# Designed miniproteins, single chains, continued (3): the designs that were tried, part 73

Each design is a single chain, and the fold is of that chain. pLDDT is the mean over its residues in the fold that is shown.

## One batch from the design tools (miniprotein)

Design m10518
Fold by ESMFold2-Fast:
Structure m10518 (fold): chain A 90 residues (1-90)
Amino acid sequence: MREEVEKAYEEYKKAVEELIKNTPDEEEREALRKEEEETEKLIKELLEQADKLEKEGKLEEAKKVYEQLIKLLEAKTEFLEELKKRREEE
């Protein structure tokens, strides 16, 4: 689970950086960086929640938190990749 979260997060960071490189508007770049910072905070909070659930023996609940985090990161990555495609089409 943690390895899958790490992989999803790395793909997300790569997608953000690629989109920023292809974004000429400074306000849009700032919005993307702010979104990345908010996502980083959310990842930290959800990982801490999953760790707490595991320590309490709530393994199924912890697994659901990891799955939710992976799904969220994958959805964000897909959105960023699609947005980059649209900008490259002039």
Scores: mean pLDDT 80

Design m10519
Fold by ESMFold2-Fast:
Structure m10519 (fold): chain A 86 residues (1-86)
Amino acid sequence: MEENRELIEEINRLVEETLRRAEESSVEEAIEILREGLKEMEEKMKEAKELAKKSEDPSSAAGAEIEGVGGVVELELGLRRKEREL
């Protein structure tokens, strides 16, 4: 559970920091920030899937994957919004 909990915290922090940085940046910089955030989220999602496969409790291990999916959606919506402002 410790590794899954740490991934959930990392995912939540990454999403919040990425969105905040994008909001405070120029439109062009925000697009780059959101794209990098999405790449980092893809790596975290891969880690979450590998952790879930090794878990003795698949329901608890799914937490990081669920948070990751939500984070990707938020970042993608942010990216589309900034691309429309460009």
Scores: mean pLDDT 77

Design m10520
Fold by ESMFold2-Fast:
Structure m10520 (fold): chain A 73 residues (1-73)
Amino acid sequence: PPPSVEEQYLAAADDLYSSAETEVARGRLDDAQLNVDGLGVLLESAEADPRVSQDTVDRIRALYQRAQALLDA
């Protein structure tokens, strides 16, 4: 069966975070910012989606906060 809506959000969030971390490691801060912005949009989408639990929203928010911290380092 296809992954659940929540699993799709979490997989997308993990991919965006991993991409941001990789781009920061490469010194590509503009590309890293695009992935962090993508996490922000994904978080807003998850918050607006009634199929997504608060726990899943909180997990995406935690990744977004960590990604923002990567850019501040």
Scores: mean pLDDT 86

Design m10521
Fold by ESMFold2-Fast:
Structure m10521 (fold): chain A 94 residues (1-94)
Amino acid sequence: KAMTDAEYNRILTRVKANKATQNDLFVAAKYLIDKGYCSAVKPALEKLSKSEDIVVALKARTLLKMCPSETKPVSELTADEKIMVKAIQDLANS
């Protein structure tokens, strides 16, 4: 059903160290969507879905299709989840 605590902590550690891979950031985006925070990652995913890199565009489109109609407010994000959202936004802006 969800990412294991060990897997989450490994990705979070890499994000905090500025060593996260593109795949780590897509996995983090899925984690946030599964927790109900699609609204936090949707703008970055919409930008990535228009990428000239077809693999990036397909991954972003797949995640956008997983977004529920009802999402939790961005204010409910933990400090660590906000760090992950910022890293995903930075990927979309690079």
Scores: mean pLDDT 78

Design m10522
Fold by ESMFold2-Fast:
Structure m10522 (fold): chain A 99 residues (1-99)
Amino acid sequence: SVVELIKEQAKKYADYYTLEELKRMAEELLGQIQDEFGDTELVEALRAMLEKLKTKEEIVAFIGVLRYVLQHAKSVEEAREILLTLLKELGLDVSPLEA
């Protein structure tokens, strides 16, 4: 599954990067989501999630989900559905996306 692949990559690659590098990568992907979907509220909710993440593995998993959304979502509605589903299955707090 996509979730198992993202978990495996997060566990394997988290220690390849500093926390600052991972946050920069995530912010670049958030910019791409803003450009692609134009949903400022979605991007701000995702940024709120990013700030609450506690480990480098969680940030790599978050990055993996953002990349998946950019590759596969065809609308903002589909992007929101994929984000909620994958982030929940990864055990991340999605409460900012549900407000």
Scores: mean pLDDT 86

Design m10523
Fold by ESMFold2-Fast:
Structure m10523 (fold): chain A 70 residues (1-70)
Amino acid sequence: LEEELKKLQAELAKMLGLPEDASLEELERRFAEMKARAAQAPAVAQPLADRELGEIERKLRELKELEKKL
């Protein structure tokens, strides 16, 4: 559990450009910021951003679920 949570957290931090030890709150804050920026981007840039954001969102949900069981 703790190892899985740590690995998922590190992977998310890497995708979001944060340190491996970034807190869940920092990961959520960064994701919200990226999502807000993507929403303001021109439609031409949306498809790749949407795929990456979707993957990050899914992993954040899994991380939150694991933390709740801890």
Scores: mean pLDDT 73

Design m10524
Fold by ESMFold2-Fast:
Structure m10524 (fold): chain A 96 residues (1-96)
Amino acid sequence: MEELERVEERFREYLAKAVAEKDPEKREEYRRLALEELIRGAILVIEEHPERRPEVRAQLEEVLNDPTAPEDVKRIARAVLAWLDGEPLEAALAKG
């Protein structure tokens, strides 16, 4: 899908910029932008399979309850759960 392809392109671009960036503040900004694109990609996949929303919700809640899960993974889980709860995409991204 063209939308998913654009998400993948932006993710790769931001990830490459984060790896190459020497300024810590700009590096963190590019990392955050890359994570936002991962969240957008996850949401697009869920929208293609709305019947799986309860299953996806349970998996995301499990991730948030796992103290060993990486913080970036928990950020993605929080943002996707907020969107599933009816928050606009931009508001959900701010919670990741």
Scores: mean pLDDT 78

Design m10525
Fold by ESMFold2-Fast:
Structure m10525 (fold): chain A 88 residues (1-88)
Amino acid sequence: FEEVKKRAAETIRRIADELGLSPEVRAEVDKLVEEMLKSKDPAKQIELLRKIGDLLVREGVRRGLSPTKLAAVAIEIAGIEYELLLAS
């Protein structure tokens, strides 16, 4: 279970790096990731993951990223959600 949360955090941080987020938006993502890692409630972890996913997609749209890149981000976030759900 800790390994699933760690992989989720690593994947989210990689996506944020690949998207080229500003330091301010990256700090917001990192804060949500830390909250997810500290939570022991699966429902809260999924809620935080969805907030992270929404933020990443919204920022990608705002920055004019391609539909292909946006779809890739959404798919990776959905994969993390599925892994957390299976670990519950």
Scores: mean pLDDT 79

Design m10526
Fold by ESMFold2-Fast:
Structure m10526 (fold): chain A 102 residues (1-102)
Amino acid sequence: LTAAAIDAIAAGDADRARDLVYQGMSGFLDELVKKGLMSPETADSLARAYGAIVRSAVLNGRRDAVIADLRDHAELVAKEVEILRSIDDPKKAQEAIRELRK
């Protein structure tokens, strides 16, 4: 997740936070689609759902909790994206991601 997305959440800009989270999730999920691990329809639905969840959390005053969760996972997600881009075998990419998440 980008610093800009975290800043938008911290500022209480729910709509901008939604859009930036959607963009970030779309990029990650598109890599799963390219590997044949997810359908494009599922990827779009999940990216929109994550954006909507973040927007709702900002509007309901759960900004600090969302920021903490996203920060804890931001580095892990960045490494997962790199694995998906560098390993062209879907099974090997999934195994590398499972090892990273342990």
Scores: mean pLDDT 72

Design m10527
Fold by ESMFold2-Fast:
Order: C-alpha cells, then structure tokens, then sequence
Structure m10527 (fold): chain A 90 residues (1-90)
C-alpha cells in the first residue's frame, strides 16, 4: 500500500526514535507521513500502525489481508480515534 511504502521509507528514522524511546518524535514522524497521503483511508492506515507500535491497540487475530475491505476500514477508523484520544492526553 502507499501508506506502507511511506512507512518503509521512514523505517530507519522510526527505528531510531523507537529505540531511543522518543515517543514525541514517533508521533511527529507518523503525523508527517499521514499528511502526505491524499485520502482519509490511507491516513487512518498510518494511524493504525502508530496505534499498534505504541500499544494503544492490539492487532486483530486475523491478518489484515484476510479482513474484508469494510472490516479494515472500521479497524483503521477505530485506530485513528484512539490515536486522537491518546494525543489529547499528551
């Protein structure tokens, strides 16, 4: 996916920030990646990966490719809401 490609490109920086426990920097880089995406569904996918990385949300028992398009959309929308709530508490 386009979101996955952007996350892979930022991978070395994400790893550096995660290893340094720089959660503010992780927040900033994921928000920058989300802003580069043209649509809400792809932005929500980026927020899903951030939510899983930070432990805000557990990944589903079923792998993402095995979910229906509607199930993935709802999962990513839920993740985006949880990330927004987490950001408000920081």
Amino acid sequence: SHAQELLEEAGPKIRELYENKDYEGLKEIFLEIAEKLPDEEHKNAVYYHLAVLLGIMEPPKKPLPDLSEEERKKLFEEAAKKVEEWLKKQ
Scores: mean pLDDT 74

Design m10528
Fold by ESMFold2-Fast:
Structure m10528 (fold): chain A 81 residues (1-81)
Amino acid sequence: MEKIEEYAKKISNAKNIDEIRQLAVEAARDLSLEEIPEFIKALKKYAKNEKTFRIAVQAILDVLGGPEALEIIRKAVEELK
């Protein structure tokens, strides 16, 4: 989806940790839970380094909070290894 790609690209171009976290939180609140796996995949595709990807994923985990969200995110991250 165009919206998922846009958020992933914005996060990849973020200049500091606070900006990465804020953009990831915004995306997690704006996207549906079903869109989160594709968003994580897009984050991995566009992330300039592993630090950016890890910070973004952690911010998504922190904002969504819950067993269902944790399982969806865990599975999406495992599929990228």
Scores: mean pLDDT 81

Design m10529
Fold by ESMFold2-Fast:
Structure m10529 (fold): chain A 88 residues (1-88)
Amino acid sequence: SRQQAVARATGLVIRGIGHLLDGDVAGALASAEQLLDLAEQTRDPFFAQLALRLYQRALDLARQQGDEELARRAEAGIARAQSLLQQL
């Protein structure tokens, strides 16, 4: 149901923000990827927008840490989220 999807998304956002506060880019990206999967499953642009925002913050942190691999992963996630939003 949409209520279950919203609860899942809320937990993923809280977890992703927690990872960002801890400097854990990989953890934040895992949360963003699960949010994007949820957006694809539900076809809900709101979840895609949440994933996009979390990916953008993860990208900024990866760049600050000099982690080129995690930065590329975030950029790929941003591109997928933007592409999905154009289809919704």
Scores: mean pLDDT 90

Design m10530
Fold by ESMFold2-Fast:
Structure m10530 (fold): chain A 70 residues (1-70)
Amino acid sequence: SQQQLDDEILYALALMYLSLARIAYKQGKVDEAKELIKKAEELADQITNPQLRERVKADIEEVKKEIEKK
C-alpha cells in the first residue's frame, strides 16, 4: 500500500539522517549532528506503523547517547 511505502521511505530517510549525524559528530560538528538527529525525529513521528516507529526511535536514542556521552 502507499502508506506502507511512505513508512518505508520515512524510515530510510531517518536512518540516512542518523548516519549523517554520526559523520558530523566525528568531524566535531556537534550542533550540526544535533540538528540532523532532530530531522530524523521529525521523520520518525510521521511513521504510522508502530513497530517501525519504535525501531527508528530506538536507533535515534542510540545515536543521541553516542553524541551526549561527553
Scores: mean pLDDT 85

Design m10531
Fold by ESMFold2-Fast:
Structure m10531 (fold): chain A 72 residues (1-72)
Amino acid sequence: SKELAEEAGKAGKQAEKYYKEGDVAKATGYYLRAIGLLWEGYLRGGSPEELAKYAEEAGGKIAAESAKNLKP
């Protein structure tokens, strides 16, 4: 839920940082972690809108955008 979305936001922010630094392997790892955490939150009954909001508040714009696409 909120905690999973906030963790996803933080992971997405780390992915962006490593991507800008040219560390594609670390960037990919953090991005996949962010997506996994968002799917966990969704499958546990979190709404895509709420997950996107909490991820964005944690500074994870990439994670927030991913959460908006969690519709069945």
Scores: mean pLDDT 77

Design m10532
Fold by ESMFold2-Fast:
Structure m10532 (fold): chain A 110 residues (1-110)
Amino acid sequence: SAEEEAKRGIENAKKALSNEKAGPAVKAGAKAALAGAEAALEALKANPESEFAKEAARSAAGGGEAALKAASLEDQNSREGAALGTAAAILGIGASFNAGLALGKPPKGV
């Protein structure tokens, strides 16, 4: 379910952030993935039928998985870790954006 995807995203992002030795890109990606997954879960609780909330949950699950994979690498300064951390950040931002659409929040500064 979408709620289980969002919860998995939160769980995986938190596990990634528990690695104190994670490289800067991995930490940044994991933080973005966590924020996106928490936003997706909020959107699903507010509007469970929203396709935007469901898209946020899918993006959040992918972001959490990418962050956890990056944090699990032996070399935390690897190009693979940087690429996975970047993917986690992009997916986390996408989750936050779609969650915002699901909640009907106006753009900041309008």
Scores: mean pLDDT 84

Design m10533
Fold by ESMFold2-Fast:
Structure m10533 (fold): chain A 92 residues (1-92)
Amino acid sequence: SPLLEVKKEGLLLVLDYLIEKFPEDKEKFEELRKKLEEAKTIEEVKEIGEYLAAILKSAGLDELAEEVLRIANAKTVEEAKEALERLKELIE
């Protein structure tokens, strides 16, 4: 599914960013990364994205959390790609 692939790409980029920036929480993010790689449905990716957004909000990364939620809830490839581009601007 093209939608599933774009959603996974976006959430994997966020997890890679968090692993680099917060090495003290590396094991937690590595576990989420593995769970995301194993996810086969839009529903599974949405659950991971919602959990990740909650972590980001608790860390004060509200703008990044908003784009993660947009990716998790995207109904189309276009919506997911728009959120992915905004997310890249926040982490690059």
Scores: mean pLDDT 86

Design m10534
Fold by ESMFold2-Fast:
Structure m10534 (fold): chain A 78 residues (1-78)
Amino acid sequence: SAEKLEQALNLLQQSADQLRQLADQSKDPRISEALRQGADALLGARDMIKTLSGEQALEIAQQAQQQAQQAIAQVRAL
């Protein structure tokens, strides 16, 4: 559905924004660069899922969000 596709696009955008925010707060340039590359990858996935069904798009977005949250947790634990 259109609503599920919109939810998927929003989840990927929010995850990308979180990674970018954390990158800006990081003092290690290698960590900042990795987080920015992760954000760019999520925005790329956002464009790719626009051609999928809302159900498939949401599943992909939820998996990507979980991976982003794990990366954030790992960086915060450093």
Scores: mean pLDDT 86

Design m10535
Fold by ESMFold2-Fast:
Structure m10535 (fold): chain A 62 residues (1-62)
Amino acid sequence: MKSPQELIDEALDTMERQNLTSTAEITRQLKALRDKGEEAGLSPSEIAVLVSEFVARWNARL
């Protein structure tokens, strides 16, 4: 996982494949996404966009 899009897609795929719908697991995925973004060298603003896009795509599935 190198691009922001790949990070989002992988997190969403993991949640869907494992049927992870709990608030705790959503929180865990958000933390992992932020951590991976920081590790990849993304700026705080890029990480904010990444998290926002993940949340929007997740909410669209509920």
Scores: mean pLDDT 73

Design m10536
Fold by ESMFold2-Fast:
Structure m10536 (fold): chain A 57 residues (1-57)
Amino acid sequence: SIAEKVRQAIDINGDGKITDEEIALFSKSFGFSPEYDKETVIKTAKRLFGATEKDLF
């Protein structure tokens, strides 16, 4: 699913854990400001990819 792909894209090192650093790198990859907070990134991922919060964390 798109949600699963989004989670895997955020989990850059593939360790199964989502960190603030990985969220920042994901934001940078999509052209988002590195100053975007975690909540804003999650809401944007939900809007663009239909991911639920549980699919990201």
Scores: mean pLDDT 60

Design m10537
Fold by ESMFold2-Fast:
Structure m10537 (fold): chain A 102 residues (1-102)
Amino acid sequence: SEIEELNDEAGDRFEEWLRRNERELEEQAERLSATKGLPRALAYSVLVNLLAYELLEPTVDRMIELVKSLPKSPENEARLAQLEANRETLERLRREGEELLA
């Protein structure tokens, strides 16, 4: 389905971006660890989560709008609920990351 293709493409782009930018993220995590007194592994995880929000959120929003345009059915209602839960998870991770870096 178009939704599955969007999800797969977004995941592939995110993984490829992480692979290509791992060194830069590690350097940012070291600077952040020094500045905020966080363990480096935690700083890295926070940066990855904030990046995931920025890169994946537009795709999740697009998928939500696509499902909303489909006829109402139990399957489509379940898909919408799952996408909305994913959207809320991304937003929660963003807030938690921003609070930790404050």
Scores: mean pLDDT 81

Design m10538
Fold by ESMFold2-Fast:
Structure m10538 (fold): chain A 96 residues (1-96)
Amino acid sequence: GRRGTGRGTGGPTSATGEGEGGGKRAGAGASGGAAEGAGMAGGDSSGEDFETSGRGTGTDVESAEKGAEGAAKGAASGAGGGSNGEPGPATGTAAD
């Protein structure tokens, strides 16, 4: 038994809330989470993809701005990533 991260203020993200809203929201959260999660676009409501993508390395504020643009396009089309998952279809195991 877990009482969730709070007391169930939103409901869709506090399905495990034990006590008041948790029990009532658990069923709605599980079912509504599927539709709500789609609206959240993969849970990037906090801008994780934006921050972690712009926050590359070093102190490149210019690169952060350009990275954000490339990251947004990469996430949508995969053009900014540069085929990270495909370093070489022959090797299979990422080789430096």
Scores: mean pLDDT 39

Design m10539
Fold by ESMFold2-Fast:
Structure m10539 (fold): chain A 98 residues (1-98)
Amino acid sequence: AELDADGARDRAIAERLVEQYKKAKTPLEKEILEGIALIHAGVTLVDFMNRSGLKPTDPRVQELRRLHDEYLEAIKNGDKEAALAAVDRIHALMREAV
């Protein structure tokens, strides 16, 4: 899989979040990791909208939000393969829409 520097960075973040979430022993640790994943997803969404000029109601923005939900669920489930697949699909969607 050929990813640019942003895709490679986001894959590395996803792997770390899955590993840390699987090791988390307290509700607070899990809440913090979910918060980090949500911030990462939100920053990526805002950057994409700013670069593409697309509105929140655009079907491509809505699909990106759905993929972010899949990413968050993969982190919560400790599913590294699903988290990485979501990152790859997010970056593919962003490339097609710009």
Scores: mean pLDDT 79

Design m10540
Fold by ESMFold2-Fast:
Structure m10540 (fold): chain A 58 residues (1-58)
Amino acid sequence: SKQQALVDFVKQLQEAKMTPQQLAQDIAEAQRAGDAAKAEALQQKYDAVKKKIAELQA
């Protein structure tokens, strides 16, 4: 059940373009562009997504 919920959540993240990998790339791009505010906002989204994945893996 938790494994299926994790798979479904990852699919939702792929649809929204908010997978940890995609967010990490967006953070790196914002940092390269010097947009600290955007990088920080994306980091918060990344942390929230990682927390949800960890909860589903527990």
Scores: mean pLDDT 84

Design m10541
Fold by ESMFold2-Fast:
Formats: C-alpha cells, structure tokens, sequence
Structure m10541 (fold): chain A 105 residues (1-105)
C-alpha cells in the first residue's frame, strides 16, 4: 500500500510538472484539517499548533510529490501522542484522499 502510493505519486509527477501544484495544495489542505482535528482533541496550545503547521508546510513544499507520509504521521504523533500504527494510518489516509482528488480531476 505504501509502495503503491509512492508509485502513484511518482507517476503523477512524471505525467506533468504542472500537476505538482495541485497535489501540493491538496496535501496542505488535508494536512491543515488533520492538524486542526488533532489539536482540538488534545487541547494543544496554539503556539505548538502553529509550529507543527509551519514545519509540515515546509516538508510538503520540499517534496510534495512524495506525499510526505512520514512527516505528516510524525507531526500528528508529536501533537496527539498516538501510536505509530495510528499515526501511519492517518498519514496514508491523507495521501490517498489527495491522490483520489487528483484522479477525479
């Protein structure tokens, strides 16, 4: 599944450099939603939420085509104290939603 997502991301990048901005924007939107949801659940202070959001955006900017699954999962875990399996699941769902949205376009 992870390898399949990585292959899909690379295929989208190979299909056209212009597709990268759409993938980036989609990932950023899903990431913001996931961070906000976890912050609300954990009652995290706004300063920490802003820091995590900034770091996540930097990662997506550097490697949007690779879907930054590990970065998303790590940031969610740092905020929510989730298990590694739960963190990875959340990261994969965000990536899959982004890819599904791009395919629908």
Amino acid sequence: DNAELEEEALALRAAGVRAAPDLRERLLALLDEAIDRQAAREGAPQERVDEIRARAREEVERAPEMLAEGTIAALEGALAGLSSEEIERIGFEAARRALAELRAR
Scores: mean pLDDT 53

Design m10542
Fold by ESMFold2-Fast:
Structure m10542 (fold): chain A 68 residues (1-68)
Amino acid sequence: SMEQEELKKEAYALADRGAELIVAGAPEEEILAVVRELLELMDQLDEATRAEVEAYWGRKWAEALAAR
């Protein structure tokens, strides 16, 4: 659906933004704000799309943490 595609794109953008903040060494409060926004958005996703977002988010943030 269009709604799921839009939400998925927003979730990926938030995951990317959070990864950028991690690499930059941003304050924990800024990173947690992204986490809260991601979790709110993920509550609107179907199970399959949520799983894709979780996998992408986990991979991107693991890479970012290793890079800092």
Scores: mean pLDDT 86

Design m10543
Fold by ESMFold2-Fast:
Parts: C-alpha cells; structure tokens; sequence
Structure m10543 (fold): chain A 57 residues (1-57)
C-alpha cells in the first residue's frame, strides 16, 4: 500500500541527520513504492509528501 509506505517513510526521513542520508532514505522508499506497483510519478509524490510531513519539504 503506497499510503502505508509513505507513512513509514515519515519517521525515517525525520531521523535523517545529513542531506546524504535523507536522499538515500528518500530513494529507498521511492524504489519500494514503485516495487509495490506505483508509477514513478506516484512514488515521487508520495515521498515528497513524506518529506513535508517530516519537516523537510
């Protein structure tokens, strides 16, 4: 479920201490969301939403 993966990404992104770590986590969740059946565009929107919720958008 894309929403569940997005919600899981929020605390992981919030815990990131460096931009490099944040980018790695964001990419990992984008890849997982695509693997779950979402389009790349949908995955990018989901991760962008997670970054906003994490206070990093």
Amino acid sequence: DVAALRDEAVPALAAAKTPEEQNAIARAYTDRIVAAGASPEEADRAVAGALVRAGKG
Scores: mean pLDDT 82

Design m10544
Fold by ESMFold2-Fast:
Structure m10544 (fold): chain A 90 residues (1-90)
Amino acid sequence: SAKEHLLKALINLRKALNYLKQGKVDEAIKYIQEAIEHLKRAVEEGVPLAKEALSYAEKALTFAKNGDVETAIEYLKKAIEKVREGLEKL
């Protein structure tokens, strides 16, 4: 269900954020990638806020891979906010 995919995305985005705050970039990247897969499924189910969350999560992944941890954290927080808003409307 769309709600299950958003909940799994939220859990993985929160784990990624915690790992980035610890400087554990490789672990964070794995959790961002897992969140992206759940967000893609939510987008396929027609949740518009999932598209915005996906865009922010993909930007977070790009900046994390480039070693820009501060910018990656900013985009993860934006992705988490959009997932929370989506869950309130389901």
Scores: mean pLDDT 90

Design m10545
Fold by ESMFold2-Fast:
Structure m10545 (fold): chain A 62 residues (1-62)
Amino acid sequence: SEEEIARLRAELASLDGDKTPEQIERKLEHLRRLAQLYAERGETAKADAMLRVIDELKRLYE
């Protein structure tokens, strides 16, 4: 839903400054959910953008 997307984006913004393993894992979880929701809505460009951010974070902090 649009409300779920808005909530997830707000939660991601609140996590943006932190680099702890727990914060990174929560951020990855939110990004994966956003990618799924965008893909289900046919917003493939937004879904792909979320997947790219996931890959970047995994390479830097995993």
Scores: mean pLDDT 78

Design m10546
Fold by ESMFold2-Fast:
Structure m10546 (fold): chain A 84 residues (1-84)
Amino acid sequence: MLEEEAKKLWEEGIEEGARKLMEAEPENTAFQTLEGAKVMAEEIAKGINSGRVEPITEEGKEVKEKIEKAGKEAEELLKKAKEE
């Protein structure tokens, strides 16, 4: 149950982060589609700096930081659930 809750938090966080990135960065070609934005949000959440996710707006930079923080928290919960 705890592992399923952590997975749900991860999935919901990635989708919310992707939508916020699209809203903050409408002129950024990296965030043109929801599917593409979700891939970028997942990379940010995992702490992967691929250079593909460079926000050009102040709001986009803030969203990126929030996604990275939420991703670290979700990963920690998943690890804790597996070690139980």
Scores: mean pLDDT 70

Design m10547
Fold by ESMFold2-Fast:
Structure m10547 (fold): chain A 58 residues (1-58)
Amino acid sequence: MSGRELAVRLLMHDMGLSEATARAILDASEEEAARTLSRETGLSLKKARATVRALRGL
């Protein structure tokens, strides 16, 4: 539970995402989360997938 809130905070503060978008990314599948993160931040899909995996490991 604390790991999820930390991941939401990192997405909002480091990536500039809204809370709603950050929570949607964490609730989605890895692939859909990576696509959303890539679209919103301009990261490549490969980097977005790595970021999603790191955040889910919290």
Scores: mean pLDDT 80

Design m10548
Fold by ESMFold2-Fast:
Structure m10548 (fold): chain A 93 residues (1-93)
Amino acid sequence: SDMDILNETLIEIQRILVEEAKKLSPEKQLKIYLFLTQLIEEVRRLLEEGKSAVEVLEKALEMIKKYKKEHPELSETLEKIEKIIKEAIEKLK
């Protein structure tokens, strides 16, 4: 189902962000942790508002693009997550 793809995608995003954060400096780890917290809260809010899996993933993609612009030192890690979200959106079309 669309919700299964969303859930699997969110689990994979969390897994990659946690693993990638372990390789980064404490300052960069904190930035990744703050982003993950913001992402989880926004996903929860959108799901409570009845948004579709596609709408949730599109908002997540927007958040990643914004965070990547604000923190270019995290671009490599965030681009990995961006690719996963784009692939999930394509599966839902």
Scores: mean pLDDT 87

Design m10549
Fold by ESMFold2-Fast:
Structure m10549 (fold): chain A 85 residues (1-85)
Amino acid sequence: DELKKLIEEAKKELEKIKKEKGISKERYDTALSILDGLLTEAKTRKMSIEQAKELIKLVLELVEKEKSPLEIGEEASLKSRELHE
């Protein structure tokens, strides 16, 4: 499953960011939760691989830019709704 592999690669990148930049547990847990939920959401919403990549890219970018757990959650939710259009 290409989507599952994409999410696994995103989780590896998130772990790398955690180790190299020392992100908070709450920020890490929020991003990880979004990535875990993406597999189910992508199937339910018939999300394309390209749409899934775009959402993953946003989540990782928000983590790297030291956005709060709330900001990560809100921006990911907004992007997910935008991609459904």
Scores: mean pLDDT 78

Design m10550
Fold by ESMFold2-Fast:
Structure m10550 (fold): chain A 68 residues (1-68)
Amino acid sequence: SREEVLEESTRLLRSAGIALKALEEEGLEGPEAIRLAFGIAAEGVEEGLSDEEVRERAEERARELLEK
């Protein structure tokens, strides 16, 4: 239904925003950060992750990529 599509879209966008903010705080920026944020958001929607879990996953992914 339209209601289900809107709910899922809202969750995805919210999670993408949370992930992007966390990635930026860890030092990722630009198109790569945006792409990664949407990837993490999609995982979060599929796995039913909380806002805190989405943020934690984004922080972990950023640290893995930046390992210096």
Scores: mean pLDDT 83

Design m10551
Fold by ESMFold2-Fast:
Parts: structure tokens; sequence; C-alpha cells
Structure m10551 (fold): chain A 82 residues (1-82)
């Protein structure tokens, strides 16, 4: 099996982020503005990139770190929009 590269990890997270953020907002009955959605996605991609940069040889550690930061970013955005 080919190992997941840092670039592939960031690309996959970035592609999934808009849908994940929207799904989380919908689950909490919150409507995010287009600007809030874009900001959360941008911060999430930056978090994924930093995690990949800190753990270039450990895709699992990079993914776990990115997941924790992204969850925090999404949660904070939803709470602010309530």
Amino acid sequence: MADLTPEELVERIGAALPRAVQAAADAFGVKLTPEQLEEVVRKGIEAARKAAEEHPDDPLAASQRAGLEITRIITEAIEKAK
C-alpha cells in the first residue's frame, strides 16, 4: 500500500471540510454565513497543514492532531453563531 503523503492528507481534509462544517452546523440547528463557512474551512486547512508539517513521517499522528484542531475550530464557530 502507498503511504498517505502530507500533501494527500491536507487535500483530503480540505475537500471534506466544507461538507463537514455544514453538516455540523445543520446538526446543531445553526446557520453559518458564507464568510463564516469560508473562515472555518480556511482555518481547518491551515490546521491540517501544520499537523502534516509537524508529523511529516507519521500520517496517523498528523491526522489525529488535525482532527482535534478542526473539531475545536468548527465547535467555536458554531457556538459563536448561536
Scores: mean pLDDT 78

